# Ledger of designs, part 111: designed miniproteins, single chains, continued (5)

Each design is a single chain, and the fold is of that chain. pLDDT is the mean over its residues in the fold that is shown.

## One batch from the design tools (miniprotein)

Design m19857
Fold by ESMFold2-Fast:
Structure m19857 (fold): chain A 77 residues (1-77)
Amino acid sequence: MVELADLLESLSDEKGKEVGGLMIKAHGAAQSNDVIGLAGVAKKLKELGFTDEQVKLLLLSSGASEEQVEKALELAK
């Protein structure tokens, strides 16, 4: 299994910076229970080539709950 740290180390500098910005947005959305905002972050992470499982790990690491992540991924389809 790919751990979050190994995943982040595998990113290019440009992708790493974009993912960092998305994680800040995801943290804010999670704190305000903004599931639509989390879905927007999930879509952008998928555009960057992340799998649904990797996106789930990234959103959970931002402080989102399992329920928020599941709803966001459903909306991001």
Scores: mean pLDDT 77

Design m19858
Fold by ESMFold2-Fast:
Structure m19858 (fold): chain A 91 residues (1-91)
Amino acid sequence: MISKEELTERLRKFLFEPEKLSLDERLELQNLLLDRKIPDEVIIESLAEVFVENPERMEEAKQDLLDTFSGDPHVQEIVEKAYERAKERLS
């Protein structure tokens, strides 16, 4: 199973350095978020850490994720929870 550290690194690249991810890595990341094999809390925390590292681009990154997963209400809820958690940490 993918570690939290590896998930966080892939999310960071997906959102802010997409040129550093292969097509296969992008699809693998999308499938990891959709297949629900990773606990929600691990995804929320990893995504919140990435948002906190990039506060000026956080809203754009949130929208990119919501657009990518527009067909999955569960992943959209995870993205919203991660964004709110990041906002609380930056306040």
Scores: mean pLDDT 82

Design m19859
Fold by ESMFold2-Fast:
Structure m19859 (fold): chain A 87 residues (1-87)
Amino acid sequence: DSDSRILDDLLSLVSQTPLGQQGWDYLNQGNYDQAFRLFSRAMRDVVLTVYNSQDGVDAVDQLLQQALNRDGQGYLQSLQRLLDSLS
């Protein structure tokens, strides 16, 4: 579906950034909080520069807070908001 395509494109772009690559290294080390912070920084940059979406940037900030709080339901809601802002 369109949400899956937007998410796949976003994750691909994030993974190409140096911050996104560092985030994967921290995930592999089990340092989830540092990984979330690095992925969020990379995602903010991609959302702003590629998608030109301020609403998307705000959604990424919410995603980081939900991830750090271990709020899975809030994370999914913020992720949907992000995808909606990029469509």
Scores: mean pLDDT 83

Design m19860
Fold by ESMFold2-Fast:
Structure m19860 (fold): chain A 104 residues (1-104)
Amino acid sequence: SRLREELERAAQELAILANRALGDIHASQGKYELAAENYKAAGEQALKAGDNLTAAKNYKNAGKNYAKAGKLELAREYYLKAAELAKEVDPELAEEALKNAEAV
């Protein structure tokens, strides 16, 4: 059913938005590792939905928050994932993510 597919997409979009919002809230509270986990979840959900740009943006935020939490290997991993996903859809985001990976 088209309606079922549209509702499933809306539910996925809400889940991505909710995890991103939780990431923003936890980051604002200095809970950087928890923020990174929420951004990671949002990125994984976006990737499953086929939205590579939203996945890249969320993985970059995961990398940033893992770096703030002192989890430098995870930060590098998620920056590199963001760069790979963004390279053809947002080259500026890909370049920024690569520079961030080199900085950790």
Scores: mean pLDDT 92

Design m19861
Fold by ESMFold2-Fast:
Structure m19861 (fold): chain A 90 residues (1-90)
Amino acid sequence: MMDQGQQYFDQGSQYFQNRDYQSARDHYSQASQLYQGVDDQRQADALTSRGFSLFQLGDFDSAQSDFQQALSLDPNNTTAQMMLNILQSS
């Protein structure tokens, strides 16, 4: 069976591709919660994708928080590293 976290992540990615960043954010939030305490790598990926959705919505403070949390779970998340550098250099 497809795991529910992966289903929410994939749905979030579809919304993100369609530039529906609010729906993307909400679906990535569900994915992150389902991976919490289960899979740090997948939780980090969900948080990074939610952070990117928040960045597109102009919610830079929430985006920064998500990228920081993603890096605490997966220090090798290059997308989260790049986005934090952008947010902190402005």
Scores: mean pLDDT 85

Design m19862
Fold by ESMFold2-Fast:
Structure m19862 (fold): chain A 79 residues (1-79)
Amino acid sequence: LSEEVTRELVEEARRLVELLEELAARAAELSPLEQVSAMFLALAAKVVAHLLEKAGRTEEARRVYEAADRLLAAIRAAE
């Protein structure tokens, strides 16, 4: 990844973590369709985390992985 793209990914990753945490906090309130959408978002977030990790942004990648895993766990618990 170019340095410019990596910087943009880091900024987007911060917003993504906030969104994942918000969805995890209200997982029990999500409709079945919203839960499926949130699950796909969490999986897509792991792809972003992998790209950040490959770019050497290990701390940012770790935060995204953790937020995505928390969301997936919250959705499973909300069943």
Scores: mean pLDDT 82

Design m19863
Fold by ESMFold2-Fast:
Structure m19863 (fold): chain A 89 residues (1-89)
Amino acid sequence: MEESKAFTEESFARLRATKPEDIDVLFATLELEQMKKLNDKKTVAEAVKDYALNILKVDPETAERLGELAEKDFEKALEEIKKLIREKG
């Protein structure tokens, strides 16, 4: 729990120093990378699906495909999320 707090403080410091166009991508990357550290592929897949559905507001089918992709290949799912964020900007 304390490590997560320290990491969050550093994440906000980096966010302030990051280019505006990369802020959303950085935030999503940090959140999903932290979930990956739990070493539970199914929990990561659920987090990716929830993020896509509730934060990115994509279609439920797209969110489910991203979750399945994250369980199989987390890095590829992260790239697709970055593309979706940049498409909205």
Scores: mean pLDDT 64

Design m19864
Fold by ESMFold2-Fast:
Structure m19864 (fold): chain A 88 residues (1-88)
Amino acid sequence: EEEEKEIAEHRANLDAAGREAVQARWDKRTAEAKKYYDELFNEKKLTVAEVKRLARQAFLAGDWETALKYLNAYDYATGTELSEKARA
């Protein structure tokens, strides 16, 4: 019946819209993490291990904004490498 078909189409459209909204938020967060990545790894020439250590030091010092910046850069760097290794 047409009513069940409309409910199914509405659910499919909600799933698609939900995926697009999640993807848009993911893309925004990824772009911000990439900016921190470029600053720390390309400009300052820090290693992944150094960025992780600096994130911990900032966190322990109560500098939450700096800690979050380092953690986002670290997650971007390690997330990309882990995805490549997981596919191998």
Scores: mean pLDDT 68

Design m19865
Fold by ESMFold2-Fast:
Structure m19865 (fold): chain A 94 residues (1-94)
Amino acid sequence: RRDLLRQAALSLGRATDLTTQAARLYGTPDADSLRQQASQYLSRAISLLRRAGSPVARDVAQALQLVGNSDQQLLQQASDLLRQSRRQVLGLYS
């Protein structure tokens, strides 16, 4: 379980960084590429969190939906939610 949570935290960290960059570069083709990459890491994190039995998976799934909607304010909301979710996951195994 701790190894699944650690892997989820790493994927969440990458997804958070990509989502933050996508929000900053909003309106460019690079932002769309970053959102797509973030979605892949979020999907991996959700799978790992579900296997670990963590309720944080629900918040990460919500963040994935926000990232998919292509709105700058929703991207910022997703980034904030992902930072919170990662802190919760780190608290579960540290």
Scores: mean pLDDT 81

